# Ledger of designs, part 44: designed miniproteins, single chains, continued (4)

Each design is a single chain, and the fold is of that chain. pLDDT is the mean over its residues in the fold that is shown.

## One batch from the design tools (miniprotein)

Design m13506
Fold by ESMFold2-Fast:
Structure m13506 (fold): chain A 95 residues (1-95)
Amino acid sequence: MSVKELLRELAGHIAGLTAIAIYVYLAKKYNGKLSDDEIERLRKEAEEHLARAKTLAEQILNQSTDPKVKALVERELRTAEEGYRWLLEMLDEMK
C-alpha cells in the first residue's frame, strides 16, 4: 500500500472518531440521553478508530522519510488522542 493510500485510510479513521465525538457532544449539549448500550457501542467504535489510526500512522512513519509527512501524522495522532480523551469524559458524564 502506498503512503498516499495509508494517509487516506488514516484520515478516514480520524474523521470517524471526530464524528462520534461531535455526536456525543451534541447529545450532551441538548440534554439528550444515550442508553448504556449506545455508550458502550460508541466507546468501542472510538477505540477501534484510534487503534487503526495508530497502526496506520506507524506504517506511514516506517515507509516515509519525508519530514513534512512525519510532522503531519504526529500532529494528527495527537489531535485524535485528545479528541478520544474528550469523548471518554463526555461518555462517563452521560451514564
Scores: mean pLDDT 85

Design m13507
Fold by ESMFold2-Fast:
Structure m13507 (fold): chain A 91 residues (1-91)
Amino acid sequence: MKEKEQKEMNREAIEAGAYSGLAHMAYSAGKLAYRDNQELIERMRKLADEASKYANKAVELAKKGGKVEDVRKEKKKAEELMKETFKLLKE
């Protein structure tokens, strides 16, 4: 209900969505780079899908008017999964 708190929750949720998008970009690049390595592609897909789940949870928490800390926690999970997807892409 306070505009400042809602803006912070919205920003954290937008950042979570961005991390999910970046994870899917890394997965798409991995499909092109490693197209004969089905195990690696599947691992990247699972990480990207999991990042989307945490990003969606961050958005739902922001919509429900939860706590900024709860939205930030789900965002951090999406960020970690995005970083793991890029780590696989670099191997």
Scores: mean pLDDT 85

Design m13508
Fold by ESMFold2-Fast:
Structure m13508 (fold): chain A 66 residues (1-66)
Amino acid sequence: MKAAMEEADERGQIVLKALEIIREDPNASIREVAEALGISPATLSKIIRAETGLSYRELRELLLKA
């Protein structure tokens, strides 16, 4: 709700791109995904939590075990 609203489109794009990378490499760590996106792992973790309410690990497990 605060601060992130003006960047919502970009954060959503980052999440979608991260999911694409995870689907291509299910063993990819948050560090590898963040590096591929050109951002820090901390930034990626923050974006995923803000957009989904889940941690990177939880999101990955749900995506791969669905």
Scores: mean pLDDT 75

Design m13509
Fold by ESMFold2-Fast:
Structure m13509 (fold): chain A 88 residues (1-88)
Amino acid sequence: KQKAIEAANAALDEAIRAAEELAAVDPELAAQAREYLQAAKAAISDLKKLSDAAEYVAAAVSLMSELPEARPVGEELAKKFGEAVEKI
């Protein structure tokens, strides 16, 4: 359980860092993606809001899929976060 939460937070932190790098390409999309990812991170700290965290991650992944340079980041996040949440 704790290990799964740590993995989910690690995936979110990695995605947030990647989104910061995307600000050089599309600052508006990068800022929006970071807001969703930070909301997901806040939600996951409360296990009762795990579904909210998943919804925020899905929104960030959807935004990232609109840019070819962001798409691999979104896909990796969706995979790692989904795998981690399944084990919580």
Scores: mean pLDDT 79

Design m13510
Fold by ESMFold2-Fast:
Structure m13510 (fold): chain A 113 residues (1-113)
Amino acid sequence: LPLAARSPEEIIVGLARVALQLARLAQADPAIDDEVLRRAARQVARLLVEAGKLTEEQAERAAEAMTEAIRRLVAGADPFEVLTELAARLAELLGADLDPEEVARRALEAVAA
């Protein structure tokens, strides 16, 4: 979870990792449907609000971006492309100046096969 993150970049990397892991869980377990994934994304965003890292508005938009990324990953879209687009959207939302492709690379490296 990105709760220990100090910078917007680390928060975005953490959220990208969570999205990738939730997609993998959904691919492995048919009981994990779109509603469960949407709730999981919202719960992660809520924890970041409680930790003082996101506003309520940022959390709602981040959860929406994560849910869209998770749906695309479950559908078999390229993980690097999806995570790069998610990182760019989250960077704009948080006002962070970062390289979305570098965030996608870091997220993919940290998620063990």
Scores: mean pLDDT 82

Design m13511
Fold by ESMFold2-Fast:
Structure m13511 (fold): chain A 80 residues (1-80)
Amino acid sequence: SMKERIEQIIALLEQARERSTDEEEKFFLDLAIEALKKALKESEDLQEEVLKELLDALKEKGAEGNELFTALAAEVEKIM
């Protein structure tokens, strides 16, 4: 279900946050986790839009040379 996919992605982002030593990465991940947790209370259409926006943001950050966000984008895309 969409809810189960979002819960898996939240767990993935929380693990990445715990392993990160970069404050900017942690800040972005905290915002992303909060947005996904809020999306769990919304419609499936809004949940799908939030996931799409997250994936686009992760891909953009990865393209800027951040290997963590490149890896996260690939993992999120596989769960979606």
Scores: mean pLDDT 88

Design m13512
Fold by ESMFold2-Fast:
Structure m13512 (fold): chain A 87 residues (1-87)
Amino acid sequence: MAEEIVKALEAAVEEARAEGAPELEVEALEAILEGDAEKAAEAVAALTREVLTAEGASEEEIEAAIARAKALAEALAKMAAEARAAL
């Protein structure tokens, strides 16, 4: 399980790079894979703000979405770090 999660994240990073995804998306995935919760949260917050601002969301909706995205990114980074420690 832990090994499969790490391998899936590594594959996601490589696929994003191969497809020319925006740097913020690649950085977010790399930070999650590395277990860097702070960097992952920052990258996901920036990406979420850009997407929702382009869609005309209110500042209140943007802030709520950023808070949820940060929490998820931090949890995923922690799981990746724990999975790597278990390998």
Scores: mean pLDDT 77

Design m13513
Fold by ESMFold2-Fast:
Structure m13513 (fold): chain A 102 residues (1-102)
Amino acid sequence: DEMIKELIEGLRRLEALLLRLIASATLPSNLTAEDLAAAVRAAVRSAEKAIENKDFSKALSILDSLEELVRGLRARGADPELADEALALIRELKEKIKEAEK
C-alpha cells in the first residue's frame, strides 16, 4: 500500500526532526535528552505499528502526544525552525491519516 509506505517514511522523517529538536532544547534537571529520545523512538514505533494495522485512531493519538511534546520543547527555547518544521510534518501526517480512514 503506497499510502502506508508514505506514512511510515513520514514518521521516520518526524523521528529524525524530533531527535534534532530535543538536542537543541534546554531541559529541566529531572528530564534527560536520552529519556526523551527513547520516548520519541517508542512513540514513532508504536505509530508505525498502528498505521500498519490500520489503527488510524491510535496513530492520530500518538501524533497528538508528539505535537504536545514539540510545543513544550519550543516553549523551553528549542530551535523554533525545527519545531515549526516538526509541527508542519505532524499536521501533514494527521491529514494523510484522516484521508486513509475514508
Scores: mean pLDDT 85

Design m13514
Fold by ESMFold2-Fast:
Order: sequence, then C-alpha cells, then structure tokens
Structure m13514 (fold): chain A 55 residues (1-55)
Amino acid sequence: SMEERVEQIRKETMKRVNEVQDEYEETGDQEAYDKKLKEVQEETQRRLEEVRRES
C-alpha cells in the first residue's frame, strides 16, 4: 500500500541520516555533512512525491 511505502521511505531516510551523522562524528567534515544531508532530504522528498503520484 501507499502507507507501507511511505513508512519504508521514512525508515530508510532515518538510517541514511544516522549514517551521515556517524560519518561527521568520525571525520568532522562539515561541508560533506551539509552536502550529504541535503542530498538525503532531496531524495526522500522526490521518493515520497513519486509514491503519492503512483498511488
């Protein structure tokens, strides 16, 4: 269902955000952190919009 796909996307996004945060804690690279976090946010938004349009 659409709800299940939205839930899955949110869970995957949370995992990706945690990975980006963990990498930042190890490297201290603020530029990489900002870039990767923005990419995760943009990808998540696109995936959520696609699921809503396909449903």
Scores: mean pLDDT 83

Design m13515
Fold by ESMFold2-Fast:
Structure m13515 (fold): chain A 85 residues (1-85)
Amino acid sequence: KPKILSLEIKKLDKNTLEITVEAEDEEDAKKVADFLVEYFKEKGLTATGTVEGKVATVTIEADEDVIKTLLENVDKFKKFLEYLL
């Protein structure tokens, strides 16, 4: 498993969340971005990922109600993502 140093979730708009993960190195950051993008796409969401140094940024797009539910449960969602990674 990649070693995660930090994980942040930010609302960009009513349909879009940004997940930012700092990993121990660039290789782990790439693994995180690839894994999360594939995971969310398999769940039927639109997902894109970028990597800059040790930081992976994954953007997910979903219906407003889905984004609202994730944000209302953001602590649980963060723990779930940390478990997956």
Scores: mean pLDDT 83

Design m13516
Fold by ESMFold2-Fast:
Structure m13516 (fold): chain A 75 residues (1-75)
Amino acid sequence: GTPTYTTTHNWGVGIIDIGNDFIDGISSYSTTDHNNVISWSSSVVGIITDIVSNYPSFTPIYDSITSINNDIISG
């Protein structure tokens, strides 16, 4: 779907839930993707970063998520 600022903000609030949803989605991909998922399943920040590095088509979404992630980390 098309992410909105509202959706992206909700991801910043419910980051654990989105992490679980992405883990479930990625588990349907390749064995290599699955092995990557297990290594970062405890880190939502790592999950988002690894997804974008493996799937360049998500770059526009990554920019928005990265901005929110940096805001969360900074306070």
Scores: mean pLDDT 49

Design m13517
Fold by ESMFold2-Fast:
Structure m13517 (fold): chain A 104 residues (1-104)
Amino acid sequence: SMMAHATRSVRATVRRVDGEEVVELEDLGSDHYASEELRRRLEELILEAARDAGEGPVGVAGVATEDGFGTAVAVDAANRVVGAASEIAEGVKATALKKGLVAP
């Protein structure tokens, strides 16, 4: 059971606090394997994607589904981050491939 995997669903919200972008990450499901490392990477990618999405109001939500192997799919996003959500999913997937958590 220590190597068990499960589908993970994560909600990510980007907010601006005192001029800085902050990612709030909420687990909607859980996995047993690699969850903390993937969560940290997802937070980094969300911040990068939010910055790349351009300047505007910050207070958006994205939902990514993760399969515990490092495959992520962004399925729900606020109107502002639809593109960013897709980039986040691809970034998480690329990182998981580099770490050997999923097959190519």
Scores: mean pLDDT 43

Design m13518
Fold by ESMFold2-Fast:
Structure m13518 (fold): chain A 110 residues (1-110)
Amino acid sequence: SSLLTDEDIENTIEAIIEVGEELVRLIEEVAKEQNDEKLKKLAEEVRKSREELEKALKEKDVKKAKESFLKLMKYADEASKLSSPENSRRIAVLVASGGVLLSSYSYMLS
């Protein structure tokens, strides 16, 4: 950890933000395509949770980042259950990718 740079941390934050943005866009697109009112509401909750996550990551608050990500994951999981099998798999992959990146971020700030 003594060899970690601010650039390594910032690159990890940016990667998490990008995955979160892709997840929001995917769920919003699915909600629009399926014209499902429950999915539209979940898309809004995922977007809000992603915004909370971005703020926590930029503040380097690991606890808030983990809490915001768990909230995001919960709403994304609910959205995946209402989605087609293909879109459900796409949501699951993005959530898994975000989780791996968040683990790296947490390790870097330990």
Scores: mean pLDDT 83

Design m13519
Fold by ESMFold2-Fast:
Structure m13519 (fold): chain A 61 residues (1-61)
Amino acid sequence: SMEEKAKERIEKVNEINKLFMDETLSDEEINAKIASLLNKEDQEIVKKLREQVEASRKAFG
């Protein structure tokens, strides 16, 4: 079902969250790793999440 596919995508995003939450990785390095692991649609989701993480870092530390 669509819900099951969404759950799988969320699980992948959660694993990749560790990558783009890592401050030692550049945006280019993160995007390259994501491109190899995710399809184009999922890449856009992760990019948006990365921007939210950046905003959180600016706000909280």
Scores: mean pLDDT 70

Design m13520
Fold by ESMFold2-Fast:
Structure m13520 (fold): chain A 99 residues (1-99)
Amino acid sequence: MNVEEVKKLAEEIAKDSPLSEDIRNKVIEMVKAIAEGKVDEARKIGRELLKTYSKEEARQALILLDTILDEAYKRGLITKEQYEAGRKLVAEMVEELEK
């Protein structure tokens, strides 16, 4: 798996997002962690994001994460297992955000 290609794709998609650079960078690091099979690391970053930013900003960050994961999977840059793990993490974070 080419983690550097996944990171580059994440950076290309994130640059067009209206989110702050700090939030975009956290989303990119979450994508990288998922691509490396480090879902627990991505979860820790996600929890910091939910704690630090507004509900609206966190929601937009999770939408950005989901968008990047979908595109990375469509391009064959991540495995089905990594894609499904990432999607499950997004769903868990959305549920935590709505509580």
Scores: mean pLDDT 86

Design m13521
Fold by ESMFold2-Fast:
Structure m13521 (fold): chain A 80 residues (1-80)
Amino acid sequence: SELQKKLEEVSKLLIDAFNKLIDDYKAGKITKEEYEQRLNELKRLGEEAQKVYDHALKTKNFEEALKKLDEIKERIEKLV
């Protein structure tokens, strides 16, 4: 389904963003405080994406869910 594919895209972006964040921290490109703040925000965005998906399956409001997942994708990209 389109909704499942979008959630898979979000999941891949989160994994890639998490890995880049760790690499940037190890390379000294970001502070420990920035690392912890961005890590926590990535975790929150992942939880939000899952809730959006689960809610859409229950309510069948797929159009709104797709828009919200696209917004979450943009927010993940801005953290990296």
Scores: mean pLDDT 88

Design m13522
Fold by ESMFold2-Fast:
Structure m13522 (fold): chain A 77 residues (1-77)
Amino acid sequence: SMEEARRRAAEVLREAAARSEDPRAAQILTDGAERVLAAESLEEARRIVEETFRRLSTVVDIGEAARIAQAASEALA
């Protein structure tokens, strides 16, 4: 279901936030998770994950940001 997919994607982002040592990265991931949970469609949720990746890649290694975004996107597939 869309609700279950959004919850799984948000969980990926929240778990990444909890493991983050950079407070900027933790905030970006937490904001992303809340926005994904509020998304009204899977298309909107996917756009939010993409925006979260772009913001996250400015503060963490691009490979780390890509791994997190990939896991969240797979939950929304």
Scores: mean pLDDT 87

Design m13523
Fold by ESMFold2-Fast:
Structure m13523 (fold): chain A 97 residues (1-97)
Amino acid sequence: SMKKQQENLELSEQNIEEIRKLAEESRELWRRAREGTLDEAKKMLDQASELANKSSEYEEKNIKIGLKSREAVIESASTGVYLIGTIVSVISLEKEE
């Protein structure tokens, strides 16, 4: 029904907002890791991995309801994973030097 489609759209938008929050938390972890010790950087990498997994769960929920806005496609788990993966790679390379 149209009403269920609207409810699913609202859930999709909520899932996108959660993904955005997780992406921002990942950026903050990257910032702290760059300014901290190697031990702190390693802890931030573990936390970034947890955020990546959580982001994927929200994207899976979004896929299962069958509704995606254009924004959802742009801010997909792929984008979140890429951002978090970039953080992990940059921290690893910079802290090994």
Scores: mean pLDDT 65

Design m13524
Fold by ESMFold2-Fast:
Structure m13524 (fold): chain A 81 residues (1-81)
Amino acid sequence: SEMAEAIEEFKKQFEETLKYIEEVLENGSKEELREMAELVKEAIERLRQALAQSTDEELRKLLEEAIRKLEELRKKLEEKI
């Protein structure tokens, strides 16, 4: 299924993205923290648009979980700026 392949690729890319954000959160400069906070904000907005257009229940749940995790990381990034 094309949808199943898309979901697996999304999961893989998202896990790599979370790891990168966490590395910046722990070891990043103030400038890197600001840049990452903006990128995370943009990513959240894109995922919200994808969620609004999605009719697949499994994909919707995955997008909602991804948005929640990114919002938590954005808050932590903003607290360090």
Scores: mean pLDDT 85

Design m13525
Fold by ESMFold2-Fast:
Structure m13525 (fold): chain A 71 residues (1-71)
Amino acid sequence: MTAEELAEALLAATEGVLSMPREGATLTTEVRVEDGRVRVTIDITDGPMSREELAARLRELAEELRRRAAE
């Protein structure tokens, strides 16, 4: 998966998060870049993070991936 494809997937996930009925979340992310391929593991569990904060974090990650793809 390319960084651009992954950024698009994260932006789509942001919309999904905002439409979810849950309020509290914990976001764990792991980003690996090997041989030009980007792998991201995203785990969303119950926690203190708001839906809006979770969406903002996913959006920030998508922007970072777009920036890396442009390099």
Scores: mean pLDDT 69

Design m13526
Fold by ESMFold2-Fast:
Structure m13526 (fold): chain A 85 residues (1-85)
Amino acid sequence: MDEQIQKEIDEALHTMRYQVGLHIAARAERTRDVALADDAYELGLRLAKEGRLEESRQILLAAARAYEATGDLDKARELRELAEK
């Protein structure tokens, strides 16, 4: 409700989403789990909408690596293109 307190809450939540996104993407790559790769992709998009472009980029690149591990090369390419936007 106070603008300063809201900024501190938003910053903590963004940091948590970033860490969770990286963890999910790494697990998806290791286990070749498309659903986990999709979860990492969604977290990356959410961070981008919240203005966290660098953190979004890192997660989208990690998710692209997970999609490559699952054999979805087209999806991996799409995520790399999104990471550059």
Scores: mean pLDDT 79

Design m13527
Fold by ESMFold2-Fast:
Structure m13527 (fold): chain A 60 residues (1-60)
Amino acid sequence: SEEAEREALRAAEERGQAAMARVRPLVELHRAAHPDASPAEMGEVITAVLAGEMRPEDLL
């Protein structure tokens, strides 16, 4: 039903927000190490972090 789909979408959005909150420090670390990186290269880093999430282990 539409209600179930709406709840699933809300849950997906909340998971996305939590995931981005977790990757932000890793992205900032990479940005500091590679200040000349293009937006496309930073997008690659974000994707890799989301896929493996254990790039630098300082997230905990």
Scores: mean pLDDT 68

Design m13528
Fold by ESMFold2-Fast:
Formats: structure tokens, C-alpha cells, sequence
Structure m13528 (fold): chain A 97 residues (1-97)
């Protein structure tokens, strides 16, 4: 339901903002989570959506992006905040579809 998606998004936001590396990035996190939820609802391919979210988030966090990154590589992401962000995004995509 829409209420379940909104609640999950708010909970994801709260968890992510507890991470030191994401402090002061509230606007970035809000825009990224909103965009991901909207595109997932519109029927975007989840693998492509995760790849695009990875590139945006990696650049924001100063991580050199791996242009060959795939959804299966989330657990291999060494930056803790980037990995946490991608896992929250994957959960929201699954819920919004």
C-alpha cells in the first residue's frame, strides 16, 4: 500500500541519517529515495534503477564509481554508508513494485 511505502521510506531515511558519513546530506537522501520510489512505481527496471542509484550515490560520497557495477555487487561495496544506502534502496524498490 501507499502507506506502507511511505513508512518504509521514512524508516530508511531515519536509519541512513544515523550514519556519520551521511550527516548533513538530508536533501540528497530525500531526493534519491523519492526518485527511486517514483521510478519503481512507474515500472523502471530494478537492476537499471539500482545501477543508476549506485552511480549517483558513489559520486555524492566521493567514491570512485565502478562502471561495471551490478545489483549482485551490493554486498561487495566496501564503503559502509554506500552499502547501507544501496540496501535500503533495494528494499524500497521491491516494496514499490
Amino acid sequence: SEEDIEKAREEARARLLQLPELQGKETFIDKLLDTVVEEAKAGADPDELIQRAYLVAARELGVEPDLDFKREDIDKVKHPALQALLREIERLIELAR
Scores: mean pLDDT 88

Design m13529
Fold by ESMFold2-Fast:
Structure m13529 (fold): chain A 92 residues (1-92)
Amino acid sequence: SRMDHHNLALEIVMKVGSLSKKEQIEFLEKALEAGLISEEEYKEIVELLEKGTDEARKKALSKLFQVLMKLSDEELQKANEIVEEIVKKAEE
């Protein structure tokens, strides 16, 4: 459902937001390689994360949420798989 899609997109953004900057960029690189985000979206979000301010970080996560909301359910599940892989590696 649209609500399930929205909830999963929010969960992914919250997971990405809890990661280090290095891990956030790794997520974006893997999402770009998987065709889930455009090169333009990737560059814009990475530039915001590299600024290192709370305001820029919030803007980066907001832009990521907008990207995820445009994905199909299958593509959003792939994005979730990528973030879960990064989270598992960070916990080891």
Scores: mean pLDDT 87

Design m13530
Fold by ESMFold2-Fast:
Parts: sequence; C-alpha cells; structure tokens
Structure m13530 (fold): chain A 69 residues (1-69)
Amino acid sequence: SMEEEEGKKLLKKAEEQIKKDPSLRDIELSLLLMYAAVLKIAGKEELARKIEARAFEIAGDLEAAKEAA
C-alpha cells in the first residue's frame, strides 16, 4: 500500500541519519527490531521480514567490526 511505501521511506531516512553518527549504530539496530515487531502486530509480515533482514545485516556488520578491531 501507499502507507507501507511511506513507512519504508521514513525508515530509510532514519537509517541514513543514524549512519552519519557511528555511535548511534546500536540504536539503529534497536529501532529496526522495534519497527519490525510493530509491523508484525499490524499484519505487515512481508515488510517486517525485510526490516528484520536489514537488522540482521547490521548485527553481523557490528560483530565483524569488533573482530577486526
């Protein structure tokens, strides 16, 4: 729906702002997981799965960064 597309745009803008400040990366992960949970409750399973996949990518990147340090 149009509402789902607007939600994706808002999420992308939030992710871009958080990425400008690396100290906020953990907050980005938390926000994505919370958003996915809300989407599941709203019955937006497909969008929730995409957001969860993004959260898992960030979690993996954070672990890789810790190993590289």
Scores: mean pLDDT 69

Design m13531
Fold by ESMFold2-Fast:
Structure m13531 (fold): chain A 86 residues (1-86)
Amino acid sequence: MKRILFAHLTSDEKGRKAKEELEKLAAHVDDLELIVVEAETEDELVEKTRKVLEEEKIDLLVTLASMEKKLRPIAEEHNTELGIID
């Protein structure tokens, strides 16, 4: 089973659409677990994402291009692969 963490800002339209697409994908793939982290601010999103990576075994962290610079260091710190959408 692969565990994917999707992190996005609640105000980001692309993030909301990506969340819906990923949730649909996870519903149709038996060996895929999707965990979603969302926040109103970049700093809060970074904090929530770090906490999940510390507590859970995540195979892939996925985020939007706008959050890549903020989340890449956290993914690297936890040896987690980073996927970027758009």
Scores: mean pLDDT 84

Design m13532
Fold by ESMFold2-Fast:
Structure m13532 (fold): chain A 69 residues (1-69)
Amino acid sequence: GAAAELEKKIAEARELAKLLAEAKAKEKVGPDAEITVTQVSPTTFKAVAVKGDKRVEVTVHDKILEALL
């Protein structure tokens, strides 16, 4: 039904948002950085990338999740 399709879209959007946060963090520090992604709200993901003395935080507000929720 419509509810099940909405749940699938929300789950897919969450996974894409996590991948986007991770990709943005890697872009800032490098592909071999240690990355942790945390969901800090229903529509917001935070990625922390660490490589040696470098630490970068990236926050992603997902517009697709905002539209779906």
Scores: mean pLDDT 80

Design m13533
Fold by ESMFold2-Fast:
Structure m13533 (fold): chain A 69 residues (1-69)
Amino acid sequence: SEEVEKRIKFLELLLNNKTIDQIAEELGISKEEAIKFVKEVIERFKDSVKTYQDLVEKLKAEIEELKAE
């Protein structure tokens, strides 16, 4: 979808150390909207890190159990 493509482009621009103004220009959005995207990514990342860590530990345990069979 166009929304997903916009989010992917936003992340690519962040990875290339582009400024908020440059990101807003490239995506055709306001600077305020670009700042909101950055804030959303940071908040989501904080919440997701714990979930991914728990999933990794669960999968490691499953792999070891299967290897023991």
Scores: mean pLDDT 74

Design m13534
Fold by ESMFold2-Fast:
Structure m13534 (fold): chain A 76 residues (1-76)
Amino acid sequence: MDPGLVRLAIRFLKEGKGEQALRVLQAAAGYTGPFDEEVAKEALKQVPEEYRPELKEAASTIPDEKLRNLILEALD
């Protein structure tokens, strides 16, 4: 997965843009199209280990509790 796209997704999470962040991760994993929860979960599993702590911290700040829980559960 492209590190630049992972960093962009983390930035969107810090801005409270959870769906946009997940769509960036879906694209980074090779998926085209709108936000989809199952596709987002598969993309999250492909995030390299070194980015997971920062991604979890950023996800914890988003106002959408459903998206927050989806991200945290998918990252183990």
Scores: mean pLDDT 83

Design m13535
Fold by ESMFold2-Fast:
Structure m13535 (fold): chain A 72 residues (1-72)
Amino acid sequence: GELPELARQVIRAVERGDYEAALLAGAVAYSVAKSNPDKYGKKTVELARRLTEATARRDRDSAIRLAEELIK
């Protein structure tokens, strides 16, 4: 699915220290989730929002954890 693939892109970017790429992928994931709240649900929209915030703060551990939750 679209969100799991974007979440995998965040993990790959964070693992190589590319927080600009991680933020872009996270922001796209949040935009996708927010634009279809009936499809994804409030919890998934909130996870994508928190993922974007974690990548903006360069918080590696939170970004990976939140991205892994979006892959499930």
Scores: mean pLDDT 87

Design m13536
Fold by ESMFold2-Fast:
Structure m13536 (fold): chain A 123 residues (1-123)
Amino acid sequence: KDKERAKEELEKALEALEKAREYVKKALEDPSNMKEHLEKALEALRKAATYLVRALELSKDNKETAEHLKKALEEVSKAIEHVEEAIKAYEEGDIESAKKHAKKALEELEKAIEHVKKALEAL
């Protein structure tokens, strides 16, 4: 059943996004280990993107769910870009820029989580 499979993929996506959010928060709280936390956040974000793509494929005929998932995927993509920029800034010794990008990643993560929740409600 596509609806049940979509729900499973969305629940996995939500768990991965929440885990990514925790790692980004840890990176901001513990700047000395920022790269390690951000690399784990990046891994979780990439897993979330995979689950969201599968959920979108299973939900393409549900316009409301598909629109929320497309927004969540765009927000996850932006979060990935900001995490990658934060890691790069950290490696260059620019801790201030790294924190700024990590905060932007957190904002995009919060938006993605809300859109995934709306996608689940629309199933």
Scores: mean pLDDT 91

Design m13537
Fold by ESMFold2-Fast:
Structure m13537 (fold): chain A 69 residues (1-69)
Amino acid sequence: SLQDELEELEKRYKELRKEIQELHDQLMAAERAGAPQEEIDALRRQILEKSEELSRLQERIREVQAQLS
């Protein structure tokens, strides 16, 4: 059902927010430790990709909510 889809999307949104926060924490730690630039760039890329996924997920949540109204 659309309600079940909404619940799954909201759970993924919450998980993705936590993943992004963990990646930011890892990036800060890596920069402080003087990690190789390649590792820092990889973390930045992952943050960007997950942030884009979060935006798409938020749009889908709004679409499903509109259909339930």
Scores: mean pLDDT 88

Design m13538
Fold by ESMFold2-Fast:
Structure m13538 (fold): chain A 96 residues (1-96)
Amino acid sequence: KLDKEVLAKVTLYLMKALLLEDPERYSHRFRFLPPSVLEDMLSGTAEEHYEKARKILEEAGKGSDFDSLKKTVEVTLRTAEPFLIAQAVLDSKEAV
């Protein structure tokens, strides 16, 4: 029952937060993004993006899912093909 647009927005903010917390670990995972989109991904602070993700999820009545979604995004950033990560970011930016 989690709305697709809500999931996309939460995923985007979690990806931004994780990238900003550890750019050496995650920067190469976003290598298929256009440079302008990558610059946007590096904007702000990890804390700001985590708070945006939490707020969106709480407003959807799914605040309790935050930790599980964060873990899912961490696994995705470590294991998914980079082109799928790029597609997920671009799809999420259309939703925002």
Scores: mean pLDDT 82

Design m13539
Fold by ESMFold2-Fast:
Parts: C-alpha cells; structure tokens; sequence
Structure m13539 (fold): chain A 87 residues (1-87)
C-alpha cells in the first residue's frame, strides 16, 4: 500500500513538473511559483486528500490553461488549510 501511494505521488509530481516547465516557457513565473508552493504544503500533509488536491490542480490547469493562476491560487489555499489543520 505505501509503495502504491509513493508511485501515485511521483506520477502527480511529474505531471505538475511538466506543467510548470510549459508555464515557465511562456513566462508565467507567478503561476509556477504558486504550483511549487502548493506541492510543498501538500507534500508536508501527505495522504489521499493532499494527493487529490494535486491531481485536481494538474487536471484543472490542463483543461483550462487560461485559468491556471486562479486554479493554482485556490489549490494553494486548500493545501495551506490542510497543513495548518494537521500540525
């Protein structure tokens, strides 16, 4: 079970790394920084809920690239809330 969870985290991390690379090429540094911070807080929380947030961010940005900033801001907010709750 732990191995499967780590693999899913690696898959989401790779997808978000691809998204960040594409956004960086376009000069969207602000969105890249927000995605990076969201990954940081979600990774500190761990578990299924945090992993789901990262998956939602990746899918949301892929489906609606024009809303990438708004999606990244919302996911970062939720990741920070989970981090504060977990302490």
Amino acid sequence: MEEQELQRWREEALELSKIRFELAKKGDKEVVDLITEAIYYASKVGGEEALRLLGEMARGIRENPDKALEIAQEVLKKAKELYEKKK
Scores: mean pLDDT 82

